# Designs tried in a protein design run: designed miniproteins, single chains. Part 6

Each design is a single chain, and the fold is of that chain. pLDDT is the mean over its residues in the fold that is shown.

## One batch from the design tools (miniprotein)

Design m179
Fold by ESMFold2-Fast:
Structure m179 (fold): chain A 72 residues (1-72)
Amino acid sequence: MEKLIEAGKEAAEKLLENPETSSAELAAFLREKVPEYPGLADALALELKRMVDEGASKEELYEAIEKAAKSA
């Protein structure tokens, strides 16, 4: 799960720097980093994209990533 948290934080930072990044591109990035959890990677990519589109902060994204990892 620690690897998922790290990959998620990298994805969140990438998305904040490039908001035009699609959820599909984000999901592909996460699947490469955490290939053992493809469904969770896809779900997290969609959630992070939605949160950024709603104006979420970096801290809010990180909290969501940690919560998602703990509930998997």
Scores: mean pLDDT 80

Design m180
Fold by ESMFold2-Fast:
Structure m180 (fold): chain A 80 residues (1-80)
Amino acid sequence: SELEKKANEYEKKGDEHAAEGDRLVQEGRSRAEAARHYVDAMTYYTKAATYYQQLGDTEKANKYIEKARELARRYRALLE
């Protein structure tokens, strides 16, 4: 279904941005750039969670909500 395609697409984009943010942090690169990637990942995970909720996949919806919350914590840590 179209909802399933969108859920999978946003999940993948969220994972890619989260990984890039983590990579920048690990390499001691720009904190501002890492923070932008975390914000993008949070947005994509929230969208994925919304589509998974519409599909009735409560377990996956909750998983991506939790991933977004964890990234919010990492984002705040970068602003110190």
Scores: mean pLDDT 88

Design m181
Fold by ESMFold2-Fast:
Structure m181 (fold): chain A 55 residues (1-55)
Amino acid sequence: SPLERMRAEYLEEQERLKKLDPNYEIKPVPESPEDLADQLIENRGKILELEEKKK
């Protein structure tokens, strides 16, 4: 389902954030689909920013 895919992406992004920033606090999966979608957008932006700094 789309929700299962979004949850999988969220967990993958949490793992990537923790790897890029050791001080990052892993957060639980949001319960609402809207909060989950918002966090996916925010986390993707943060990952891109951190990956750019790593280059």
Scores: mean pLDDT 79

Design m182
Fold by ESMFold2-Fast:
Structure m182 (fold): chain A 80 residues (1-80)
Amino acid sequence: SEKVEEIRKLIDELLAETDPEKMREIANKIYELAKTLSVDELREVSAAVERAILQSTNPEVRDILAELLVKLRELLNEKE
């Protein structure tokens, strides 16, 4: 999926980001794209975010990713 590939690129961008305002902007872009995904694609993206949390050494990035993961799980519940 082109959207899933774009989200993976945004996750990589977020992992490299040092500005908290830009981190939130990138996370918001991921969330907006995630709203348009199928259930299977959303599960794939949620798993990728969970892996990114485990691999991140920046606590600010981890917090942003953790907030994003909660929102993605809520989207998944809404889509059943």
Scores: mean pLDDT 86

Design m183
Fold by ESMFold2-Fast:
Structure m183 (fold): chain A 75 residues (1-75)
Amino acid sequence: SVADELARLQAEAQELGLEAVRKKADLETMKLIQEAYRAIREAQAALQKGDLESAREHLERAREYLEKARELLEK
């Protein structure tokens, strides 16, 4: 469900955020994680309004930001 996906991405963002702090990640990586959190909040707001299509679009953007942040953390 969209709610399950939201919960998973929220957990993933938290884990990546903690890892970024531990690895002393650069500002670009931190910005990507912040953008992921913003997209997650927008998805949550869309879900609260019953807008499942908008919620899915925001979750997809959050996933893309987290993937980019993870790649930068591997550098």
Scores: mean pLDDT 87

Design m184
Fold by ESMFold2-Fast:
Structure m184 (fold): chain A 92 residues (1-92)
Amino acid sequence: YEIETELERDGEKEVLLKAESESVNSLFSLLQDAIRIAVDRGVNLTIHIKLPGGEEEARRVGELIRMMAQAFGLEVKEEEVRGGELVITLEA
């Protein structure tokens, strides 16, 4: 797994995290932390993930991210799956 998260406020982008992990548990921990930070700061969050399981795993992870976003009151603005790559943008 490769993950990159970006925060966006008033047109300015900040890379919050860039990490690699072979553990799905580490991936979800990082995602949860990024979502919490975005909510706490009231900023948009873009998540980029490369997944070893290809398009099917990317679709499943996208669904889980959407569920987490809804639980935190975030709106899903964009979602794109290309092979094993997932890009999702969440709006606070």
Scores: mean pLDDT 79

Design m185
Fold by ESMFold2-Fast:
Structure m185 (fold): chain A 59 residues (1-59)
Amino acid sequence: SEKSQQVRLDLLIDAIDSLKKNNSSQSVRDSAIKVVRSYSEYLSDDQRQILDDKLKTLE
């Protein structure tokens, strides 16, 4: 389960980095932030903090 959570976190971080690299519109970024935040409910506190810090870079 821990390995699956780490893989999910890594995929979410990669998705965030892809949105930044592709200069996605604010509406697309806002939608992505909403979806990613829904996944943060199922992560550990440490993993959630890492994800939240990455999400701030989309704002």
Scores: mean pLDDT 74

Design m186
Fold by ESMFold2-Fast:
Structure m186 (fold): chain A 74 residues (1-74)
Amino acid sequence: APVLSDEEKEALFKELDKNGDGTVSLGDLARGLASLGVPTGGATGSLIVQADKDRDGKLDWEEFKALVDALEAA
């Protein structure tokens, strides 16, 4: 499975964080993961939605890291 280093996770998060708010939208996240070869349908889509605890369509840095780790473990 593709494995991201902490440096790669941070670089991807910063690239997807267009506003510099420290949050990434679910749509931007899905596009970013697709660019890394991670499938964005089915189970991956469910994990992305589940990571959004606030249901505002955004993930912070801690939720983003946890999601990527969960995707690598799945």
Scores: mean pLDDT 69

Design m187
Fold by ESMFold2-Fast:
Structure m187 (fold): chain A 61 residues (1-61)
Amino acid sequence: MSLVEKFVEAVLKGDFETARELALQMSREELEEAREKVEKLALPDDHKKKALEIIEEAEKQ
């Protein structure tokens, strides 16, 4: 399973600690792909917002 797939699975499970750790290991291209997938998913607003915040934080590294 790719890092992007693991990240999306962690977000779906509400495991944001694992999602943060995965995002820090991801390339810029992988972070962009993860963002597109999260935005297209039917997620609770809290899950979507938190996932996008994690991606943005990782992009700043």
Scores: mean pLDDT 81

Design m188
Fold by ESMFold2-Fast:
Structure m188 (fold): chain A 100 residues (1-100)
Amino acid sequence: DIEAGRKQLEELLEKARELLIKWLEEKGLLEEWKNLPWFAREAAIAVLARYMLEGKEEEGIERAWEVAKKWAELFKKLGIKDSDFKNVAEATRKIRELLK
C-alpha cells in the first residue's frame, strides 16, 4: 500500500526530527542546529530515520549530528547559504563543482 508507506515515512521523519532536536537540546547544541543550512538539517534527519528503520536509534543520533556538522563545515568553507537552497538546481551545481 503506497499511501500507507508514505504515511509511515512521514511519521518516521517526524519522529527522527523530534528525537534529534531533543538530544541536541540536552547537549546544549540546539542554537548551533538552528543556524545550520536547511540541507544539513534535512540530511541529518534522513540519516537518523535510516538508522531508526535498522533498529540503531542511538548510533543514528550521533551519526546524524556528525553528518550535519560535516555538511555545515563544508558549506561554510564554500560560502553556501540557505538562500542558495531556494534554488535547488543552483545549490546542486555549486556543490557538484566544489566536489568535482
Scores: mean pLDDT 77

Design m189
Fold by ESMFold2-Fast:
Structure m189 (fold): chain A 82 residues (1-82)
Amino acid sequence: SEIEKEQNRAGIEGASRTMRELADAMGEAVDTILETRRTGSPEEAERVREEKFREMAERSRRALEEGRREYERRVEEIKRRS
């Protein structure tokens, strides 16, 4: 049905946006960790690694939560007009 197609499209679009956010966060974290390893002390590199892993975990949690709320809102809007 048309409503099912629209819901599926919303899901795919939302998932795509969330995956992009997660990929960007991971890339930024990795780049920073590698740069600190190259230029800093081993102790500094370990601290930065721990910090970036915490930041990435928090950013990922937030992105997933926001994506879920957005998807639920879109599904409700689709259902209301069907």
Scores: mean pLDDT 78

Design m190
Fold by ESMFold2-Fast:
Structure m190 (fold): chain A 65 residues (1-65)
Amino acid sequence: MREEVEEAARKAEENYERLKKEGLEDIGRAMAAMQLSVMKIAAEKAGDKEAAELAEKYLEEIVEK
């Protein structure tokens, strides 16, 4: 599941940067945060603590932008 979290974070970052260039930074940040929050919940339910911690790290990075 760690690889799935890393892929989700990469796609979230790509979508965020695309929307930011279009002047939709707030929407891009909100969408990326939602995607990473869902991934964190999925990892927690799967019992994958490392993947959940990784998703939380990426979520914090997106929210702090």
Scores: mean pLDDT 79

Design m191
Fold by ESMFold2-Fast:
Parts: structure tokens; sequence; C-alpha cells
Structure m191 (fold): chain A 96 residues (1-96)
């Protein structure tokens, strides 16, 4: 059933969440350390489909705020998918 597929995909996401969080933190730290990369990413923002969201993402990466970045991504995913309960479970797993 579609519910069984969704539950399996959710379990896979939960299992992958620590690795994803570590990658996001490493990426944010790398961007924070590299002023030339920051400038290049800034220059591309106005060409992106959602430049306001892209600016907020880059601001958090430049600050090295990996937790804020993950929360922003999860909030955006909840808004686009309307899967508020599933995203809240992912957020709780991330904060545990």
Amino acid sequence: SKAEELERDFDAMLAALPALAARVAATAAAIKADKELQAKMRAEIDKMPDPEFAREVLDLMEAGDARGLLRLILDRLAEETKQYDLIEELRRALEA
C-alpha cells in the first residue's frame, strides 16, 4: 500500500538523518571558512527560483548555524509537502 511505502521511506529518512545533519554541518563550516565561495554563491542568488529563501540559507551557512539551516530546510519542506506531522518527527529525531 502507499502508506507502507511512505512508512518505509520515512524509516529510511530517520536512519539517514544523523549523516545528513553531519554533512550539513560540514558544508556550513566549509562555506563559513571560504569567503570567495560565499561571494560566488551570493552572486548566483538573484538567478535562483526563490532568491529570498536562498539568501536565508546562505546567511545561516556563513554564520555556521547548521541547526538553524536544518530547521529552515525542514520548515520549507513541511510548507511544500503539507506533511507537518512527518516533518515534526524528523525534527524531533534531529534534536534528540
Scores: mean pLDDT 75

Design m192
Fold by ESMFold2-Fast:
Structure m192 (fold): chain A 61 residues (1-61)
Amino acid sequence: MEEELKQKLLRQAVSSYTAYQINLAGAEVGESLSPELAELNRKAAEETYKKYAELEKKYKE
């Protein structure tokens, strides 16, 4: 894979992982305030982590 494409994938992976961390924090903080919103944040965290894992896999190829 071209170096430029690898760098783009790395930036996207970091962005997805950051979103994952934010969603996890939202789920933790939201648990006592709004269980329904916490559930949505947990699902969003799962989706953003899955995206990160896919990008990391592509970067390693």
Scores: mean pLDDT 81

Design m193
Fold by ESMFold2-Fast:
Structure m193 (fold): chain A 87 residues (1-87)
Amino acid sequence: SLELVEKKTEKKGNYTIKTSVYRDAAAGREITVEKIYNDDGTLIKTKVTVRDLATGEQRTLELDANGNVLKETRVDADGRVEELPVP
């Protein structure tokens, strides 16, 4: 089950970023969800990062306001960054 371990709200210029961090101890994962809103409160982007707690490998998915994939990035256990093809 997912446990909410952190929640924060940040203002960056005209944007509001709402971050939630969940830990899935049974799956050995940490999930960070960042929702980016413009100044009128409209969601413009969501970033979901999944980190493997055993290896440190990360995968980040960037979604538009309608849930379409904009970008996928992987960081391997050695810290190498790779941008994956968008489906």
Scores: mean pLDDT 84

Design m194
Fold by ESMFold2-Fast:
Structure m194 (fold): chain A 90 residues (1-90)
Amino acid sequence: MPELKVLALAPESGPGKKGLEITIGGTGFDPETLTLDDIKWLDEAGNEVPVELVSVTSSGIKVRLTEDVPAGTVLYAEVKGQKSPKHTFV
């Protein structure tokens, strides 16, 4: 598939609590070839945010927080070198 774009980063619910599902919205994701090695989950300090992979579709990647993240934590995703918009947990 020719065009990989990362367009959005959105939680499905509330504050950064353990069990929260976060969706990376985009286009051109390949569920057969895309792995966690291609996906970075980073805060503003460059630390990896603890997540597990839930699902991959051609338009969305869903992960779940394995730990609580503090209010004010700014998160972004990077998929094969393309960065998402930043999202701040409240």
Scores: mean pLDDT 73

Design m195
Fold by ESMFold2-Fast:
Structure m195 (fold): chain A 100 residues (1-100)
Amino acid sequence: SLAEIVDETLELLKNNEEGQPILELLEEKGLTREDLEEIVRLAEELVAEMEPEAARLGAEGSATMEELLRRLAERARKRGGHGEVLARIIEIQIENNKKR
């Protein structure tokens, strides 16, 4: 369920230093559990919408994971509301991936 995904994700964020900027964003925005479930739902919808494009770009060798995440963040931001929060979460994740 979405509630289980939210609970598992929050536990992972709390137990990881890389999760702290995301937790701070969620606290700053005053998001409820229902808001977090909506963000997860939106992420699943946007990933599904991008699947044909991501598969094509991957087959062509034309995009990195970072580029695909940037495109996902752009699509999320265009949705507004929860999409803006999702875009910021994705951008934090891109920066975390660069620190590896």
Scores: mean pLDDT 77

Design m196
Fold by ESMFold2-Fast:
Structure m196 (fold): chain A 120 residues (1-120)
Amino acid sequence: DLLRAAGITPEDFVILIGDEEEIRALAAELQRLGVQRALAFSLSDEAPFGVKPLKGFPNIPIVEFASPEGAYTFLARALRSNPSLQNVPRTYIIGPPSALRDAVERALAEVGVAYDRLVP
């Protein structure tokens, strides 16, 4: 179990990156671990920006962007506006290497949030 082996706890902040099918598989495991702070990011050619509940996981928002730069801008603003997301024990990014993951990592670095990478 990837997430349990990484030592993820209910108080940690988890950012999921990928397509909706990949994200949903990871979301099921986060729900079993009792994780309360999770956010999913995906690229979409259909929407310039969109926020909706992840299908089957109403407490995990999925944010869809036309470009990786949108994810950077969104996350940097969200972190600055919500200091509680900076005061978590650990922050994790789960997803394959991608321009979207690079944009998410840039936002965390800009705000000064330390993070760990997990690749499924």
Scores: mean pLDDT 80

Design m197
Fold by ESMFold2-Fast:
Structure m197 (fold): chain A 111 residues (1-111)
Amino acid sequence: MLREVLVVARIAGLAARFPDPAAAAKAAEEAFARIRDALAARLPVLSARRVSPDTLLLRVLAPSLEEALRAAEAAAASVPDFDVEVAVLLQRDDGSLEILASTPALAARLA
């Protein structure tokens, strides 16, 4: 059975690479569109929302948290011009979160 999993995709160093906020916003929108399309090719995507200038949150259906992370990492690899960090989150029945992240830095931000 597929489970609902949250996927977080973050572009590291966006503000340093694009000091102009308008250029940063456009670059992030283009990167996030490519990430969304690449992820949708692998897993059913229920929703996608930009939650900050450098961060996209997606709701997906996946058979496991590990499969969701693999699909997210493959989607991030589709935008090699950007340093994209990914994490996947599953809410357990007790309300606690299970988190897997591609980098320790992103894991620390979500904990």
Scores: mean pLDDT 81

Design m198
Fold by ESMFold2-Fast:
Structure m198 (fold): chain A 98 residues (1-98)
Amino acid sequence: MEEAERLAEEAKRLAKEAKEAALKGDLERAKRLVREAIDKATEAAKLLIKEGKEEEAKKLLLETSSYIFKLLEETGNRELILLAIGELIRGIGDLIDE
């Protein structure tokens, strides 16, 4: 629980940094930070799933990803939003793949 929550908070921090980078025009850094943020969010969910806590994993991933998308929407940058969607779909695919 604490480890997954720590990863989720790290994901939120990375998303804030991505927004700041995007607003300063550093799109390459913003893209890297978005990928890292989604990776941390999906890693947090994966830890909970391994513990048999699927509902907690779903809630944590939904809350964390919603926060990330809110910050990216504030940048007005469609490329970052589409990148985050693609990364999240890939991460969820890894979680549900047998």
Scores: mean pLDDT 84

Design m199
Fold by ESMFold2-Fast:
Formats: C-alpha cells, structure tokens, sequence
Structure m199 (fold): chain A 87 residues (1-87)
C-alpha cells in the first residue's frame, strides 16, 4: 500500500499547485488549472474504484496510471503558463 500512499502525496501536492494556479492573474493558466482540477478528481475516483475491485498486482498499474495523469496535467499547465508569460 506504500505505492498508494505515495500517489496520494503526489495528488495532494498536485491539487495544491493547481489551486494556486487557478488563482493566477494569467487568464488561460487559471482556466486550464480549474479544468485540470476536475480531471484530477475524476482520475482519483477511477483509481479508488479500481483499487476496490482489483487484485494487488493490478493495483500497481492503477497507481502508475494516476501518477502518469498527474504528471501530464502538471506539464500541460506549466507549458500554458510559460506560453502566456512569453506573450
């Protein structure tokens, strides 16, 4: 279950960062952060449903899928912010 605890820590960090970005003065960055927060919440719900029904071997794959989603969301928001700051 350590992998799940690690994923939840990453999730909390991601949510905190997205909350901060959603209050940004950069309009596109703020809107994308709000949309990303919804995607993260949906991914977490999917993980929790999967963990309730999957054997331990497949749980690791579900955790990796969540971590991949969280990283993709963060990279996407950072790229949008960088583009807005350069304009």
Amino acid sequence: MEAIERAKELLEETKEKLEEKSKSKLKKTAEEAKRAKKEVDEALKALEEALASLPEEEREEAVEALEKTLKAVLERIEEIEKEELEK
Scores: mean pLDDT 77

Design m200
Fold by ESMFold2-Fast:
Structure m200 (fold): chain A 88 residues (1-88)
Amino acid sequence: SMARELILKAVGHAIRAIGAILDGDEEEAVEALREVIEAGKKAAEAGDLESAREILELAIKVAERAIEEGFDKARPVLEEARRLLEEL
């Protein structure tokens, strides 16, 4: 299913973001987080609100960790993910 592929892509990008956070690579972490959010948006557009919620909640958790580690550029990404989740 398209939704399954979007979840797998989101998980892959989330793993990449976590790796970048551990490596101190803010630009890579933010880029990977934006790709998780994009997968969440595509799931919502396809009408799969359950997958969209799961993906956006994943983005929020990883973005919160990035901010905790000092990645201030993750803050707009966190705000976008929260806004999109509230719109579901």
Scores: mean pLDDT 89

Design m201
Fold by ESMFold2-Fast:
Structure m201 (fold): chain A 68 residues (1-68)
Amino acid sequence: MDPTVARVMEHELAELEAELREAEAAGADPQKLAQARSYIAEARRHLAEGNAEAAGRLLHQAWQLLQE
């Protein structure tokens, strides 16, 4: 994997985790939070396997879910 792409995705993961914590503190739907956590975990797995495209899609899914 491109080190620059990996760096950017690690940063996006950290931001998503911060947003997940804020949503949880704000009383967001537990089912929605669980789904977002699942997408984040799946994205990490794909990143570890070098699948940047799959990881990126899952990060965007988690981001969109947390913004609903």
Scores: mean pLDDT 80

Design m202
Fold by ESMFold2-Fast:
Structure m202 (fold): chain A 87 residues (1-87)
Amino acid sequence: MTIEEIIEEALKRAKEKLDKMGIRDEEALKKAVELARKMLEAMERGDIEKLAQIGKEWFDLIINAPTPEAAATLAIFGKEFGRVVNR
């Protein structure tokens, strides 16, 4: 799968789950997609140091989420993204 195919599949899965919960936070999804793309690029290069930095940025986004809906959006996207990557 290409980076874009992984992102698109993760977004599709996350949006289906979020829609069932009545949650829509496009800003949180946009931030999650941006970090996921950077993570996939670092994975392709084998850049372990960059992967650690991105992991910290992801954790910081979740901990500092402005609303429960934003936190749920980040957590659900992250879970679906992890499932798509580990196929």
Scores: mean pLDDT 83

Design m203
Fold by ESMFold2-Fast:
Structure m203 (fold): chain A 64 residues (1-64)
Amino acid sequence: SDAAKEAQRRDEIELKAQQLRADPKLKERVRTEMERAVKDYAASFSPEQKQQLAELEEILRLAG
């Protein structure tokens, strides 16, 4: 059972989302950089980079 690892991952994502909610300028910069990277490099992303992108999208969604 990987339930404990998944719970830790969710807690870390929530902490990162809280940090972005506290800093709207940082949140907008992170979002803009993500959108630029996707536009310019999406076709060349490795599976690991795609997973990192998915996590970042989840963080940004939770940050509002």
Scores: mean pLDDT 82

Design m204
Fold by ESMFold2-Fast:
Structure m204 (fold): chain A 81 residues (1-81)
Amino acid sequence: SLFTEELKEELREIIRNHFAVEKPQYDAAAVRKFFRALNLGPLQELIDVANEVMEELKAPPSLVKAALITITNMYRTLHGL
């Protein structure tokens, strides 16, 4: 993994509070912190962390799909893909 354990824990917290909920609330600080993570690592590692958090929380498949699409779109937009 290219992420430190501290950064992974921060990413897990953001995903748990903002992506892995039925009615997510996105505040500016959480969005900025997440964008820093999108710059630091490969998309696949971010997807892996998100899947781990969603599995731990037993999130419904629809919510998992929505979160992964959002993360992928944010990554593509940031990197001009």
Scores: mean pLDDT 68

Design m205
Fold by ESMFold2-Fast:
Structure m205 (fold): chain A 78 residues (1-78)
Amino acid sequence: MEEEIKKAAEELIKLAEEQNRPDLAEKVREMVEEILTNRALTLYDAKTRKKLATVPLSEEEIEAFPEFLESLKEDLEA
């Protein structure tokens, strides 16, 4: 699982950097580290980028995270 998450994140980070979105690349790195270390995800307001909540994740939610990263990559490519 860790390898799948890191692989999906690396692809998204590369695309974000190619699109001149270093803010997104850094955000993805932070999310991956938090999930792998704490099994949780901090939610931020999309407009203000202020911290809203830290949500603990189930094993199933963590397993779905690579798919989530892939969906973000597709959105960024559009």
Scores: mean pLDDT 75

Design m206
Fold by ESMFold2-Fast:
Structure m206 (fold): chain A 82 residues (1-82)
Amino acid sequence: MEEEKEKKIKELSEKARELVLESASQSVLAIKHAVDAVVSEKNKELKEEAEKHKELLDEYLKKSEELDKEAQKLIKEKKELE
């Protein structure tokens, strides 16, 4: 019984780590698009590009938040098993 519990803890830890890394990756993409949006807003000709970068920023932030919430849920389940 304890060996099965340890295996589940390890699997939850590995899955949580992967989700955290994926969440971090999405956050980096969001930051990139935030910078691009600010740069594009300074040029009147690039207003449409600025809007697209803002939309991508919002999309990547939402993906990052969802992945982080899933990782936190797995971390909580791991702590309850310990």
Scores: mean pLDDT 81

Design m207
Fold by ESMFold2-Fast:
Structure m207 (fold): chain A 101 residues (1-101)
Amino acid sequence: PVPKTSNDELLIKALRGVIEDARRNAKTEEARAVVEAAGEAFELLLEGKEEEALRVLEKTVSREMAEELVKTLKDILEGKGKTVSDFAALLERAVREAENK
């Protein structure tokens, strides 16, 4: 599904900004892998490819974390009470999980 409102475009830009900020702050190979997977998964979700997004994330984080990342992104895009800041916090947690393997 493609967003059709300026508000959807602003949310997408903000979410991409979070991913770019995380990429700049990624200092380990594990952190970079998680951030790149999150970026790819987000683009796949915008195309409606939820299962492919989950598979990309599962390469770097647990299934439970992959499902939580996908659900949070969907809830933000659908206006279900999640914020861009919620995604930023969850992405930081996902990076820490990957680094603690």
Scores: mean pLDDT 81

Design m208
Fold by ESMFold2-Fast:
Structure m208 (fold): chain A 73 residues (1-73)
Amino acid sequence: MADKHAEDSLAGARANVEAASKVDPSLTPELDKAVKEAEERIKKAKTDKEKILEGASAGVVGIHASVARVSEL
């Protein structure tokens, strides 16, 4: 599942940044920027997936609501 793998990858990247920052603090801004860019990409992918799921759920609810409304006495 892409969301689980993306979260695990981000956690690993964060841990690596922390370890690298301990060795050379001057690299922190560059590493932080790279992690932020990856985080934004993951958030966008999650948002797209959430919109697809929301659209599917709304479609199913809409069909049921329409059928119920038409069958109303």
Scores: mean pLDDT 62

Design m209
Fold by ESMFold2-Fast:
Structure m209 (fold): chain A 99 residues (1-99)
Amino acid sequence: MKPDPELDAAFRDPATAPLAIEGTLYMIRAAISLRDAEVYLKKGDFEKAIESYEQAIEDYRKAAEVFRASDHPGLQRMADIAEEGAKEAEKKLEEVKKL
């Protein structure tokens, strides 16, 4: 799988590297929370699944905010991905609440 050269450049630029690192840490945290939510959902623990989806939404929104602080094209694409992740997690949260 080919690394994104614009995202790689953002990690190497002193002006954007802190934002790239911080945003990526929030993305990793969001991914872990989504995985936890799916595990809890399969176990029938809807309360913990809801909490894990809410955490994933918060972390994706934080990632998007951090990435949006720079006009760098690689970081703007990561912000779009983070915003999409938050919307998908919100959709899953609403599905679980209807059960």
Scores: mean pLDDT 84

Design m210
Fold by ESMFold2-Fast:
Structure m210 (fold): chain A 79 residues (1-79)
Amino acid sequence: MDEEEREIGLKLAEYYRELAEELKESDPELAEKLEYAAEVLERKAKDPNLELSEEEKKELEEAEKLLKEHYAEKIEAAR
């Protein structure tokens, strides 16, 4: 379970970093949020006993919400 959780965390962190790099020029604020989320996920993956704080969990949730909102707004603006 710990190994599987680490692999999922690392893969998700990599995904967030890739998206942040793509968005860094168009939306640097969102890119920064995604980069922070990636760092939190990678840190937990490196230390499987690390328990995420309420603040770190909220930051991850906020990054996901902002990404979803930005994508939806960008699609609407393109119409």
Scores: mean pLDDT 72

Design m211
Fold by ESMFold2-Fast:
Structure m211 (fold): chain A 72 residues (1-72)
Amino acid sequence: MATYQTHYGVYKGTEVLATGVSEPFPTKEEAWEAGLKLAKEAAKKLGGDKVALQVVDLTTGRTVAWEVVDIE
């Protein structure tokens, strides 16, 4: 069952350039990797300097992982 989904934001400094959501996945690790890939692709296209990732357990509605990742 696909129960994890990643919400992401793309930022430049404190400005939000884009937000998005991954497809749901059966593990939090798969959801994280999918969200990170989408967020990094969006950041490279938009000139973002960081991305924020939040993995949500769709069964409980709870955040199970959250991190900010700096872009090159």
Scores: mean pLDDT 83

Design m212
Fold by ESMFold2-Fast:
Structure m212 (fold): chain A 90 residues (1-90)
Amino acid sequence: MKELEEQAAELIKKAIEEGDVDLLEKGLKLAAEAAGIPISELVEFLRREVEQVEKNREALEESMKAYPDKKAVEEFRKEYEVKKKYLEKL
């Protein structure tokens, strides 16, 4: 189980860095398996995350401008983009 969690985390990190939707799908499937939940539950969680970001876009943009860790902001944007593309592919 520990190995499955580590593999999922590595794949998701690579998917975000590369913008690779297929790699994200593989990582999410492993993450769902490691957590013992169906992939559909994880997909609904991601859908809610993306919707929450869109609804609070102005507040998030203002917060991101003030946030000192610009690398974390860039990683957040990349993560959001690849998750959105994955959901659109479904």
Scores: mean pLDDT 77

Design m213
Fold by ESMFold2-Fast:
Structure m213 (fold): chain A 85 residues (1-85)
Amino acid sequence: SLEQQLNLQKLSQLVFDIEDALQAKDIEKAKQKIEELIEFLRTNEISEEELNQLRLVAETLLKTAPEELHPYIEELLKVIDEKLS
């Protein structure tokens, strides 16, 4: 559907914004964008295929991101897992 396509575009933009903030070493912006992504997932339907891909991205972020972002990435993984259940 058009709504699903728009949701995927917004999801992709939020992931890009997180990666951009991390590349810029802007921890506060990365935190804000992770929180926006969590809220987006709570309020919008995303397919299981897209959620599984996002889970892989979040697991990679947990391994590569600064430790101060780990609690936010862990909350993101929790929300993804709740959506997949």
Scores: mean pLDDT 87

